Designed miniproteins, single chains, continued (3). Designs and how they scored, part 53

Each design is a single chain, and the fold is of that chain. pLDDT is the mean over its residues in the fold that is shown.

## One batch from the design tools (miniprotein)

Design m9940
Fold by ESMFold2-Fast:
Structure m9940 (fold): chain A 58 residues (1-58)
Amino acid sequence: GFGSELRRFRRELAKKMEELIKSGKSYDEIVSELTPIEKKRRDELFQKAKEEAEKLRK
C-alpha cells in the first residue's frame, strides 16, 4: 500500500544520505544528488496516491 511505499522511500533516502556523507561529499554535492531523486520519488508517490483514491471511488 501507499504507506509501505512512503516508509521505503524515507528509508532509501536516509541510507543514500548516509552513504554520501561517509564518502566525503560536500553539502552542495549531497543536495545536488538527492534533490532530483526526492522530486522524482515525490511525484511518483503523488501519482500512486491519486490512483489509489480513484480505485476506491470505482
Scores: mean pLDDT 76

Design m9941
Fold by ESMFold2-Fast:
Structure m9941 (fold): chain A 87 residues (1-87)
Amino acid sequence: TLSAEELLERARELAREALRLAMEALRDPSKAPALLAEAERLLREAEALLRQARARPDVDRERVLEVELELGVAQLAIAVAKLTLLP
């Protein structure tokens, strides 16, 4: 029911929120376990939406690359936060 563009926009929003939560965890380590768990959940949802969008024959490939890059930044931020804040 969602267009390829709507799937990409939703994936982008989720990736940006995941990044925000990872950065928040770095600022407030006492909340890190809960924030990073939520960030990982949002990242998984973003990855699923991106996969759906990429499967569409009419998808804008430049837009896909933009969302892939933002998703990669969120993945890296979560990984850094986990290594820094979790035992």
Scores: mean pLDDT 88

Design m9942
Fold by ESMFold2-Fast:
Structure m9942 (fold): chain A 63 residues (1-63)
Amino acid sequence: MITKEEADRIYAGADRVYERALASGDPELLKQAATALEHAARIFKLVGDEERAEEYQKRAEEL
């Protein structure tokens, strides 16, 4: 199981790439953001945070 510190770092990274992708509209950044959000969603699901898992999955699908 991942540590809280590792999880927080993954979530922060996903959020950062997502904001960057939305601001630029760059297709490569959008692809990176989708991947990062998918990864964060899996981590949320693993730690039992189903609400945030669904939210991050939805963001990835909308990119």
Scores: mean pLDDT 81

Design m9943
Fold by ESMFold2-Fast:
Structure m9943 (fold): chain A 85 residues (1-85)
Amino acid sequence: DEKKKLLEEALKLGDKAAQALSNGDYDTAVELLEKASELAEKAGVKKASELLRKAADLIKTGGKDATPEATRLMLEAARELYKAL
């Protein structure tokens, strides 16, 4: 189903974003989070989309110092995406 594929891809991009953050690759993490947010929105999971966008904005503004807060938002977004599967 199309919705399931969008949810699975959003989760995969979120995992890649977490890896990018761990490697200090903040620009890549932001791009992946913004793409995951768009896929979550297309899948109808507005809350996950908003959380992922907020995480991306925090990394854009605070870089390394924003990582703990962005990670908490990413984990909450992942929970919302898993609930929709």
Scores: mean pLDDT 89

Design m9944
Fold by ESMFold2-Fast:
Structure m9944 (fold): chain A 88 residues (1-88)
Amino acid sequence: MPPLSKEEEEEIEKKFKEADKDGDGKISFEEFKEFLEKYYPELAPKNEEELKEIFNTLDYDNDGVLDYGEFRTLYEMLKAIAEALRQK
């Protein structure tokens, strides 16, 4: 995949800040689920266990929250899938 542009990084940073409701610089599972339901409802897994598996896979530190880098990876994946679905 092509590297992220500065414009894409700025968009991801904005979305991260919107998902990070308490401003602690980390995304809890609740905030992550709400973010997907709000901005990508058609892409959000309907199975909560699948959501937890995705969250845990991205939580490289196993601290129960997503940092910016982990969220960035998820957002780029969701964006690519959303574009593919809209073009069919």
Scores: mean pLDDT 69

Design m9945
Fold by ESMFold2-Fast:
Structure m9945 (fold): chain A 66 residues (1-66)
Amino acid sequence: MAEKEREDAEKIGRAVRLLREHADDPTLTVEDIAKEVGFESLEEFNKLFKKYTGISPEELLARLRA
């Protein structure tokens, strides 16, 4: 059971790293990050990202760009 949850958490951790590293790139979108870390569904990515980080990936990106 824990395998899927661990993989999801690792993907979200990678997504956080990529968002932080590329926050200054205006051409990079949350959808690009979701695909890069292996999510086909932006909706599922948003749900898991909020579950593990407490905020949406769009909110994190906006805060990093502010």
Scores: mean pLDDT 78

Design m9946
Fold by ESMFold2-Fast:
Structure m9946 (fold): chain A 71 residues (1-71)
Amino acid sequence: MSDKEIVLEVALRAVELVAESPSESLPTDEEIEEAVRRAAEEARRRGVPEEVVERARELALRMGREFRERL
């Protein structure tokens, strides 16, 4: 799997975690940050390099905020 595919996979996982939140309101910044943190830790445990994890975190934060803005 390419680094680009891994970055996208981790970012999509973070958005999925935000969407699965039981909150009936728009996701908070804290909820988005927690989802991104969890997705990043899952990636680190799988042995994804820190450089790739950091890129995925940056993308995931942007995607999570964009997802919220589109709701």
Scores: mean pLDDT 78

Design m9947
Fold by ESMFold2-Fast:
Structure m9947 (fold): chain A 70 residues (1-70)
Amino acid sequence: SEAGEALDRAGAMTAVLDPANTEAIALISEAGRALRDGDVERARALLEEALKLAKSPRSREAIREAIEAL
């Protein structure tokens, strides 16, 4: 799905650009699981929390794009 692809990209970019931000990476991974389980609202909430923790502007943009794709 478009949302799944955007979410995978957000996770990959955060892991590369801010690898020490393990909490944001974990939240994005949990959002991916929620999306696969069909829980779009939980996925959105987890991504919004990850967005608050993400430090890299490119990572933040990727997370926002994933939220918009939901």
Scores: mean pLDDT 85

Design m9948
Fold by ESMFold2-Fast:
Structure m9948 (fold): chain A 70 residues (1-70)
Amino acid sequence: MLDTLPEELRAELERMERELQALAEKYRAGELSDEEVLEAQRRALEEIIRLLEAAGDEESLALARETMAK
């Protein structure tokens, strides 16, 4: 759970969230192609999975892996 993560890992997840938000905003503004958004989201999801593995959050990790598989 986010509230049980170390301060440092929570800060990294918040940074990833802001990066995904910035990507969504650029996509809505027409600055990014569908391919660029999908690739960037995939890379961000991979980083989130790494952070969740480090934190031991198996439930969130399972959900993230399932999302990537789709």
Scores: mean pLDDT 70

Design m9949
Fold by ESMFold2-Fast:
Structure m9949 (fold): chain A 58 residues (1-58)
Amino acid sequence: SDRLIELIKELLEDPNNEEAFRELMDLLNVPEEKKEEFLARLRAGGDVAALMYELMTY
């Protein structure tokens, strides 16, 4: 979807955008437990591109 592509672009430009990352996980229907795990990894300085890839191949 167009929104998915725009969220990916936003996160590549601003990797600390937790709102965009939460919206991405919501669009991908990620369970709440996994959302908290991925947010913790993002906050710990995880590679946002790698995290997005993992979410999309879940």
Scores: mean pLDDT 82

Design m9950
Fold by ESMFold2-Fast:
Structure m9950 (fold): chain A 56 residues (1-56)
Amino acid sequence: GGLSERARLSEELAQPQVKELSKKIKENDLSFEEIEKLSREKAEEFRRKREELERE
């Protein structure tokens, strides 16, 4: 697996999202695969939220 790819994706998500995800990982001791899945879902949600804000 490529840890660098996860790092790049985290940067695209923005710092606040990365920190929230990191905390959730530590609290729930998420597996590597679950982390990747959550990261993708967060990216989609963040993108949609950003588009909604841009429309306003």
Scores: mean pLDDT 66

Design m9951
Fold by ESMFold2-Fast:
Structure m9951 (fold): chain A 59 residues (1-59)
Amino acid sequence: SAPMLSEAERARLGALGTRFAEALPSLSAAEQEEMGRLLERAAAGDEAAERALEARLAA
């Protein structure tokens, strides 16, 4: 889309959501809450939250 999110940005957010879902079985309840909040913020356009979630999922 053209207004706020490019196609590439939407693809990145979709990939983050998939990676988070795949990680869920290995995460504690506290980690699920933290990463879930980051995903919600990233989906709302918070680039800092997107980067924080990427860093968490890369570890």
Scores: mean pLDDT 77

Design m9952
Fold by ESMFold2-Fast:
Structure m9952 (fold): chain A 56 residues (1-56)
Amino acid sequence: SLQDKLNEIKKKIKEFEKKMAERAREVANDTSVTDEQREKIGKEGKAELEKLKKEL
């Protein structure tokens, strides 16, 4: 059903958000990562999340 498909997409979004949060924490604690690299990672993650949300 459409509802089942929506539930699967919601699971993917939640899992991706968790992975993004974990990566953000890792990057925040990594002194070798520049502010520019950190900003790029954040933007790329947001773009990917928006793609997933469009499937809703």
Scores: mean pLDDT 79

Design m9953
Fold by ESMFold2-Fast:
Structure m9953 (fold): chain A 90 residues (1-90)
Amino acid sequence: SEEQKKLRELFLDAVRFAVDYYNKLLEARKQGEEALKKVHEEMKKNIEDRIKQVKDKYGEELAEDYKRLYEAALGWAETMVEIEQEIEKK
């Protein structure tokens, strides 16, 4: 169905979001703390906006599931940056 297709696109978008966030964190790290804070605030806002759209259209329960998915994507990206920092020390 049309709705199932849209929901699956949001699911796959979480993976793309994690990769984009990882790349932005790597670049911002070179610019300093202010740049890192700005990227973090931007990404948090983007997630909040997406979750609100899911909640408004599909309800609270599905919105909570997608929120957990996007929070996992953020954690994954931040862990990847930590690994990159350790690699740079070798």
Scores: mean pLDDT 80

Design m9954
Fold by ESMFold2-Fast:
Structure m9954 (fold): chain A 73 residues (1-73)
Amino acid sequence: SAHTARLEAARAALSPAELAEAEREMLRRLVESLETGEELVLDTDERAAAFQLVGPAVAAALRAGRPLAELLE
């Protein structure tokens, strides 16, 4: 889809170091959102792409019963 292609393009524009930093920042925001009940705002293509990147790791952690905070360690 056009949405998926746009997110993939945003991700491809990042270096490996920038990608790792964006993933870590998104995981931190997601953990904070879940702990506080505050809405996670995905107001940029970069944030939406980072959310898509962490999705599989978050889903795997939830399926395994692991605390999401462990993804930040």
Scores: mean pLDDT 68

Design m9955
Fold by ESMFold2-Fast:
Structure m9955 (fold): chain A 79 residues (1-79)
Amino acid sequence: LEEVKAAVRERLERLAERAERAGLLEAAELARRLGRLTVEYLEAKAAGDEERAEELRREIERLLAELGELARAHAEALR
């Protein structure tokens, strides 16, 4: 579990750093939030806290939806 959590943190942080370098500050912030929530979700699942895991899953889904909207808005702006 700890190894998986570390891998998630590292990958999302690298993604956020690349987004920042490209000037995509909102995307960078969303990537970091997604990393934190995913780690908390894994911890809740490992602890058997199904209620907490469900709350975190919904929050992750909301963030993914926001990221999708941001990507669509960016694509539309290039039109």
Scores: mean pLDDT 77

Design m9956
Fold by ESMFold2-Fast:
Structure m9956 (fold): chain A 58 residues (1-58)
Amino acid sequence: MSPEELVEQLRAELEKRFSPEAVDTAVRSLRTALNAGIDPELAKEAAVRVAESVDADL
C-alpha cells in the first residue's frame, strides 16, 4: 500500500467520527511518521490518537 493510499483511507475513516480540524491534524501526523520510516500500522494508530486529542480540545 502506498503512503498516499494509507492517508486517504485514514481520512475517510476519521471523517465519520471527528471534526475537520482533527482529521487534518491526524493526516499530517501520519504523513510525518511515514516519512520518518515508522511502521504504517503504528503510524495509523498514533494518528487516530492525535485526532482524538485534537477533537477533545475543541
Scores: mean pLDDT 80

Design m9957
Fold by ESMFold2-Fast:
Order: C-alpha cells, then sequence, then structure tokens
Structure m9957 (fold): chain A 78 residues (1-78)
C-alpha cells in the first residue's frame, strides 16, 4: 500500500512548515505521518490514538481534520 510513501511526504511537509516557522502545521503533518506509518507497520492502536490527537489539535482546520479522519478510518478498517 501507498501508506508509507504518503507518510514520508507528510514528514517532508512537516519539515517545510517548521522551516517557515509554522510550528502548529508542522506538528499536525508530523502527527498524520506518524499515524499512517503506524498503520503501515500494523500498530493500529497507536495509529488510532495518533489520528484522534490530530483531529483535536487541528479541529479548526478543515484540511487537517479531513486528513486525520481519513487516517482514523484507515486504522479502524485495518
Amino acid sequence: MELEEEAERLYKLALEYAKKGDLAKAAGYHTMAEALKAIAAGDIKKAIETAEQGIEAFKDSEEAVRLAKEALELAKEA
């Protein structure tokens, strides 16, 4: 599955936002990358907990909440 490649892409996004000084977005994308990587590794409990934390941290950002909810659904179906 493409999950590990998507996680690497999100890690790169987190680093770019950190370089721009947007630490909140950097933390959010890093959290999503960790959730997808956990799904890819079969650690579903960690993936669920990480995705739920992402939803709460970025509840006011429509795109970040969408990504976190997608990660949560993938974890629940895995």
Scores: mean pLDDT 74

Design m9958
Fold by ESMFold2-Fast:
Structure m9958 (fold): chain A 70 residues (1-70)
Amino acid sequence: MEIVEWLKQQIADGRLQVGDFLPSKRQLAAGFGVSVATASKALRELEKEGLIERIPGKGTRVTEKAEELR
């Protein structure tokens, strides 16, 4: 998925660091020209890999496991 590949690349390049918050599902959907459902699916795949986590009331952030991509 393009969103998954983009987020992994941002982490690998150091543009997204551990503890950084991602754009919302709606912002990712708009930016990539996909449905909110498609953006949600991409975020679920990254959560499954342990690279991001959902923080209630704050959003979605990059985990320490994402350092493995650097």
Scores: mean pLDDT 78

Design m9959
Fold by ESMFold2-Fast:
Structure m9959 (fold): chain A 80 residues (1-80)
Amino acid sequence: LVEEFRRAAEELRRASVELARLLGRPDVAAQAEADAAAAVEEAERLAAAGRLDLVEAATRHARALAEAARARIAALRAAA
């Protein structure tokens, strides 16, 4: 489950960094990388505490955010 979250967080990180690059916002890209690292660390702590329900919820949330970011990237590329 933490591995599933790690994959979802990585997808979100990649989409967020790509979106930030398209917007010309290196500060946003750096924040996205920091947020992803912190989220993975928190998921590992939650799993160690037996809160697999929260890790699963976080995984779904990360996937939803990655999908939203990809949709925004597609819209920006179509408008360019």
Scores: mean pLDDT 80

Design m9960
Fold by ESMFold2-Fast:
Structure m9960 (fold): chain A 69 residues (1-69)
Amino acid sequence: MAEAERHLAAGEEALKNGDYDTAIEHFERAIALDPENVRAHALLAKAYMLKGDTEKANEHILAAARAQG
């Protein structure tokens, strides 16, 4: 959990800086550590959407919905 939370924080900082590729890497690491982390999937979807990758964004939106259920 703590390591996944650190990656989420670093990814959110990268998003604020417009560094979407770095944000994606951090969110992917958070998911690798905690695959059911709804927030990680939602933030990864946001990063892909901001990068213009709507297909990948939709994939992670669905993953976040499944993790909630």
Scores: mean pLDDT 80

Design m9961
Fold by ESMFold2-Fast:
Structure m9961 (fold): chain A 79 residues (1-79)
Amino acid sequence: KEGEELFEKKEYEKAIEEFKKEIEKDPNNVEAYFKLAGAYYHLKKYEEALEYLDKALELDPKNITAKVMKKLVEKELEE
């Protein structure tokens, strides 16, 4: 919840720290991986966003949110 609140406040660097703590506690937390990717996306760190989206999709290949975000990140990297 702390990471999500920071993300909503656009405190993306702090949100990244909290989502990384969530992943340390539960490495299979798919939601934490795509939230982490979203924070990197907003910071325009598209390569890092892609890495965490790929991890989320390895854990849950049917995650529509992660698939949509990956397409957006890939489009940004084409430029």
Scores: mean pLDDT 80

Design m9962
Fold by ESMFold2-Fast:
Structure m9962 (fold): chain A 70 residues (1-70)
Amino acid sequence: MTIEEEAEEELERLEKAVKLYEKQNVPKEEIIKELEEAKKIFLEWMKERNAPKEIVEKFEKRMEEILEKA
């Protein structure tokens, strides 16, 4: 599995978690805090794996989009 494939799976997992939180009526502020923490962990994970800048930038933008939708 490539870093890009692993990152895609993690992102899909986060999107599913957001939908689940919304169904459970979790406050938006709490969802945003969880996503901010997940973003930090995710970016650090990619850095540790020496992911190319292009891939890091792509997934960082997608994480920001998920945060804005929450």
Scores: mean pLDDT 78

Design m9963
Fold by ESMFold2-Fast:
Structure m9963 (fold): chain A 103 residues (1-103)
Amino acid sequence: MSFEEVEQRLLDLSNSFLVNDLDKLSEAELEEFLRELGRIVEELSKFLDLELSPATQNALQAFYHKLQVISKHPSLSEALRQLAAELAEKVKKILDKHNISLL
């Protein structure tokens, strides 16, 4: 994937994420969503020297906060909470490398 394709894929996923209440998804659907976000985040981490668009930065900040909520959700399995926590840490590392505040 090109950098532009990775950013667009993240934005498309972010739009879907805001429309769909993740707390209402089945655990299988939530796991698929988290795995997809993980793939996008892994691809994005390969473009460390390229500046993230403001829209991509905002999407990553929103994902970070929602992943923190998911990681502490008492109704979700330990495995899904752990996956969300690990993914939040990966998102935070990308934001830190680009000097983006988690407000």
Scores: mean pLDDT 76

Design m9964
Fold by ESMFold2-Fast:
Parts: sequence; C-alpha cells; structure tokens
Structure m9964 (fold): chain A 75 residues (1-75)
Amino acid sequence: DKEDELVAEAFRYYWQAKVYAEKALADPSYLPKMREAAQKAREIADQSGTPRAKKLADEAEKIVDEAEAEVKARL
C-alpha cells in the first residue's frame, strides 16, 4: 500500500544519508548530499505519519548532525 511504499522510500533516504555521512568524513563535498538525503527522509516521514518512518528520519538526522559536527571540527 502507499504507507508501505512511503516507509520503504524513507528507508532508502535514511540509508543514503548514512552512506553520504560516511563519505563526508573523508570528503566534505558530501556534506550537502548527506543533508539533502536526511531532509528527504523527513519529508517522507511527515507525509506518511507513521512512527516507523519518523524513526528513520530521526536516525538519519542524528547521523548527519554528528557527521557534520565532526567534519566541521576538523576544518
């Protein structure tokens, strides 16, 4: 159903945020890409209204915030 599709889409962006966050630690040019992925996860979570999608967006934002803080501390 559409709800399951939105949760799957949120998970896709959550995973993309994790991948880009790992890359950003070595290459700061990935910072905008990881932030965009986390923002997309949040948009889908807000649209779906499900606790599962919200948790994925919350985790994506946490990962991205931690990676961004670490990268900026090194600059």
Scores: mean pLDDT 85

Design m9965
Fold by ESMFold2-Fast:
Structure m9965 (fold): chain A 55 residues (1-55)
Amino acid sequence: SKEEALERIKEGAIQIARESGDLDFAVALAVREARKLGLSEEEIEEIVRAIREAL
């Protein structure tokens, strides 16, 4: 589902940020994947906020 895909993108980006120490790279990767799924800019901004809040 869309909700499951969003959760997987967030969790993956958080893991990448923790392992690499590069939050900007992790966020860029999450944005790229979300755009491929056809998410709106508002939904993408919510994902970015969630990633930043989790770290």
Scores: mean pLDDT 83

Design m9966
Fold by ESMFold2-Fast:
Structure m9966 (fold): chain A 63 residues (1-63)
Amino acid sequence: APMPELSPLEMAVLNALASDPGRPRSYAELGEELGVSPATVRRHVRRIEELIGPLPEELRAIP
């Protein structure tokens, strides 16, 4: 079920990061998967971390 604190795009970012833990992804790669700019992905990752706490390193996107 969707989290009420996260937008659909923020949930998509979180799910994409969690789909292959242990393989770091860049913001550019996530942007390609989600159809948004790398800057937009970075902003959503920051918002997710502000709402639910810092992501583990294995799920963290690289710049």
Scores: mean pLDDT 70

Design m9967
Fold by ESMFold2-Fast:
Structure m9967 (fold): chain A 56 residues (1-56)
Amino acid sequence: KKEELLKLAKKIKERGSATQEEKIEIAKLLENATEEELREIDEILGRTERNRPERP
């Protein structure tokens, strides 16, 4: 559901990173998500800035 997607995205943003379980849940929800829902997720997550450009 859109509401569940938004809740997950906000939770991830507040934490600053996504767990593997949350990524799987988002992927499942995105499978049936609309373009508008995807844009809202991107906005909440800061355009997927969870991945740092620096490699260890």
Scores: mean pLDDT 65

Design m9968
Fold by ESMFold2-Fast:
Structure m9968 (fold): chain A 77 residues (1-77)
Amino acid sequence: SLLEKLAEDYVKAAEQAIAEGRPLEAAHFYLVAGDLYEKLGDLDKAIEFYRKALELDPDNPEIRAHLERVEARKAAA
């Protein structure tokens, strides 16, 4: 789907940002990818990319909130 390709493009953008020494920009791209996978119903990939975002920006409360919400959704399934 278009959303799946968009999520993949954001993951590639995050990997490029890491390679270029821009971890906070990479965290943002991983957050967007996680949100797109969550909208697609792929909760496992959403968790994966929210976790990658939080590793790069551990003090970001928005990333933490997204991760906690999606983990709760996965646990309740």
Scores: mean pLDDT 89

Design m9969
Fold by ESMFold2-Fast:
Structure m9969 (fold): chain A 67 residues (1-67)
Amino acid sequence: MEEEKVEAIVEAVTALARDMLARGESPEDVRKMAIDAAKTAAVNLGLSEEQREEVIKRVEEEVDRLA
C-alpha cells in the first residue's frame, strides 16, 4: 500500500531526527536534513506528488514536535 510507504518513511526519518536532536544538533539543521531525506525516499519509492507532499508535511510536523 502507498500509505504503508508513507508511514515507513515518516517513522524512519522521525527516528533519525530524534536521535540527532538528542545529540545536540540544531532544530533548523535537523529539520532541513529530515525534509531532504523524506523527499529522496519518497521519490525513490515512486510515491505520487500528493503522497510526497503528505510525507514532507508529516515529517515537518513530527520534527517540529520534537524541537
Scores: mean pLDDT 80

Design m9970
Fold by ESMFold2-Fast:
Parts: structure tokens; sequence; C-alpha cells
Structure m9970 (fold): chain A 80 residues (1-80)
């Protein structure tokens, strides 16, 4: 299971990614998601990492709806 500190950092990065997407700042959203993905992969959080990869692909495609859906799933996985 991820540590409380790792969960807090990932959650803050996911919040930053959502804010960046809402602002249309795709570069900031990508940076936040890449950092969150690195932490998730290092912690062995495979389900979370899969949703973060989907969110990254959606942001790179500028698909705001797909990105928000993947981010919602990532937050749900962290809430377990």
Amino acid sequence: APSAAERAEILALLAAAVEALDAGDYDAAIAALERALAIAEAAGLEELAAYLRKALEAVKAKDKEAAREALKKAVEVLAK
C-alpha cells in the first residue's frame, strides 16, 4: 500500500493536473501527470499507473473529456 506521504503527493499532483486542464494549460497538466505516474510506478501502484497513462494520452491528444474521466478513476483508486 502507498504511504500517507505518497498518497498526499499524488493527490496534490492530480489536483494540479485538473486545475491545469480547466485552465487549458496542457503542458502543466502533462508535467503534473508525469510526476504522479513516476511516483505511482516506483510505489508499484499498477492500477493507478494505468489510469495515469490514459490521462497522459488524453492530455497529449487535447481530449479534455477523456483526461477528466481517467483522472476521476485515478482519484477513485487512491480513495480505496
Scores: mean pLDDT 85

Design m9971
Fold by ESMFold2-Fast:
Structure m9971 (fold): chain A 89 residues (1-89)
Amino acid sequence: SLKEAIERAAEILKGVDPETAEWVKEQLEKLYKEGKLTPASIIGIAMAVLGDAIDRYLRGEISQEELDAVARAVTEMIRLIDEALEKEK
């Protein structure tokens, strides 16, 4: 279900960026309840998460390996939620 996909996406993000994971879960749940969870809104959240990670990397606060882990987690989040949206037709 879409709710399970949101929970799984939040768990994946929690493994690499636990502070951001809680915010992402709240945004995804809000968009889902409002009927606004679309590919565009998912990409918007993904861009916000990745943009923050890139900024922290450029400031020397995280490693390249940590940045790459966030990018992979965000990509998997998009995949899981897009797949769940297709099943909700």
Scores: mean pLDDT 83

Design m9972
Fold by ESMFold2-Fast:
Structure m9972 (fold): chain A 82 residues (1-82)
Amino acid sequence: SDEELLKKIFEIRKWDEEKQKEARERYERLRPELEARLAALEAELAAGLAAHADDEEARRRLRLEHGIEVGLLHIEFAVEIL
């Protein structure tokens, strides 16, 4: 989860409790926007998959593109949080 990933980053970087608190406060402020954008990407995937119900190659491509977009979104928010 994003929460577990943040905890791992804190451990790797040896951040003190104050820096961890500040990063968590940034995460909590940004989380509603992140969740809304993730929900929009999920809705786009669902619509695309429904439009290509009988095209497994197109469906596979849509899932791969979705994974890339989700990954890029998480990187964008990680830069803002950290």
Scores: mean pLDDT 83

Design m9973
Fold by ESMFold2-Fast:
Structure m9973 (fold): chain A 66 residues (1-66)
Amino acid sequence: GKVEEAKKLGEEAREAARRGDFETARRAGEKLIELGFTNIGNGIIRGAEERNEVVILAAAEEALKL
């Protein structure tokens, strides 16, 4: 379902951020918005735009707790 997809996208964003791949993290955030997880998706996108791994990891953790 959408929750399982959101968790997968959160994990993808987390792994991307850890390796400095902010473009992949940004795309995962956009897909989270498409699934209806707007706050989490916007958090990841913001972190990616700022190139801030900590912000992306915090937002991704919220997806993984769903």
Scores: mean pLDDT 88

Design m9974
Fold by ESMFold2-Fast:
Structure m9974 (fold): chain A 60 residues (1-60)
Amino acid sequence: SSDTAPLILITRAGQLIALKKFDEAKALLEELKGVNHPLLRETIERLQELSGEDLSHLYP
């Protein structure tokens, strides 16, 4: 269904990060590109820190 709230995707990305599924987490965060949500920056920063990849392009 087309109506997944941004918070649900951010939460799922956080779960994928905990499981070390960084590529899947990145894919969900790419779907949120351009969405201004207070938890999005924190989740991107966590993925960037743990994966070692530059994800600055994903910030709102």
Scores: mean pLDDT 77

Design m9975
Fold by ESMFold2-Fast:
Formats: C-alpha cells, structure tokens, sequence
Structure m9975 (fold): chain A 59 residues (1-59)
C-alpha cells in the first residue's frame, strides 16, 4: 500500500467509528480500488468485528 492509500484507510476507519458508513465506504473504495458496493460490505464487516484493522491494511 502507498502512503496515500494508508491515509485513506485510516480516515475510513475514523468515519466508521463515527457511524458515517457512507463516507467510510467512499474512502475505502478509493484506497483499495474496489467498487463502492464492495467497500460498503467491508465497512459493515469491520463494524460487525468480522474484519480487523490489520485485514484492511493487508491489501
């Protein structure tokens, strides 16, 4: 991951912690180069404890 991608993932995690899942999904989609639908599912999985912060940084 680039430094910019890591920054976007950190901002996405903070947005998710605030309950702003739409913003978190937008940031993750940009950082990971995935569809917004895929990013939103990742945000939901993170909020449910199915995906860790380390998992988000692993790609």
Amino acid sequence: LTEEQRKLIREAIEAAKRGDFDRAADLLAEALGVSRETAYRLVEAYAAGEVTEEDLFAN
Scores: mean pLDDT 81

Design m9976
Fold by ESMFold2-Fast:
Structure m9976 (fold): chain A 100 residues (1-100)
Amino acid sequence: SEEEKLEELREGAEQAKKLLEYLKKLIEELKKKAKTEEQKELVEKAEKLLKELEELLKKIEEAIRERKIEEAEKLLKEADKKYQELGKVVKELYELLKKE
């Protein structure tokens, strides 16, 4: 039903929001440890992805409020892809930091 789908979307958005807050804190800590230009570039890429995710999350919340189910589903899929990309950047940064 439409109501069941909206509830699933709200739950998905809340989980995405919690993950975003966790990753913001993690990247802030990694930024403090970044010393090389390569490490700093990965931090900048991570910060850009965080900003894009924050903007996507706001659009998701608006789409849910407006009951635009198809739009909210599409935006949540886009956010999932951005989270996967961010995870790869964080992994690369961790590997570079370990080589000291």
Scores: mean pLDDT 88

Design m9977
Fold by ESMFold2-Fast:
Structure m9977 (fold): chain A 109 residues (1-109)
Amino acid sequence: VAEAQDRVVAASEKINELVKLPDEVRDRINRIVTRGANEAIEAAEKGDLEGMEKASDRAAQEVTDLIVEAAKKENPEKYEEVQKLAREYGDALRDLLVATAKDIAEASK
């Protein structure tokens, strides 16, 4: 969890240096992450590892797409650079959601 969280923070900081995401976009990211986390936890608690991975992948992909779209609109000259960082952020977020869901499912029983 800690390693994936550190990767999420690092990628987020780099993205913020290149493009200032509007509050609406940040709010949408938070909603997607919360929904994905809850779906992944529920699947993990049921022993549905495929459902856990699909929920995590879906949330990570939605967040990645949202960041890329926002960057293309707000700072098109840095689009390629933000696209790369958004993918790194998405990969780290996916790992974090999976690890967190497993930890919570084990604790909850």
Scores: mean pLDDT 82

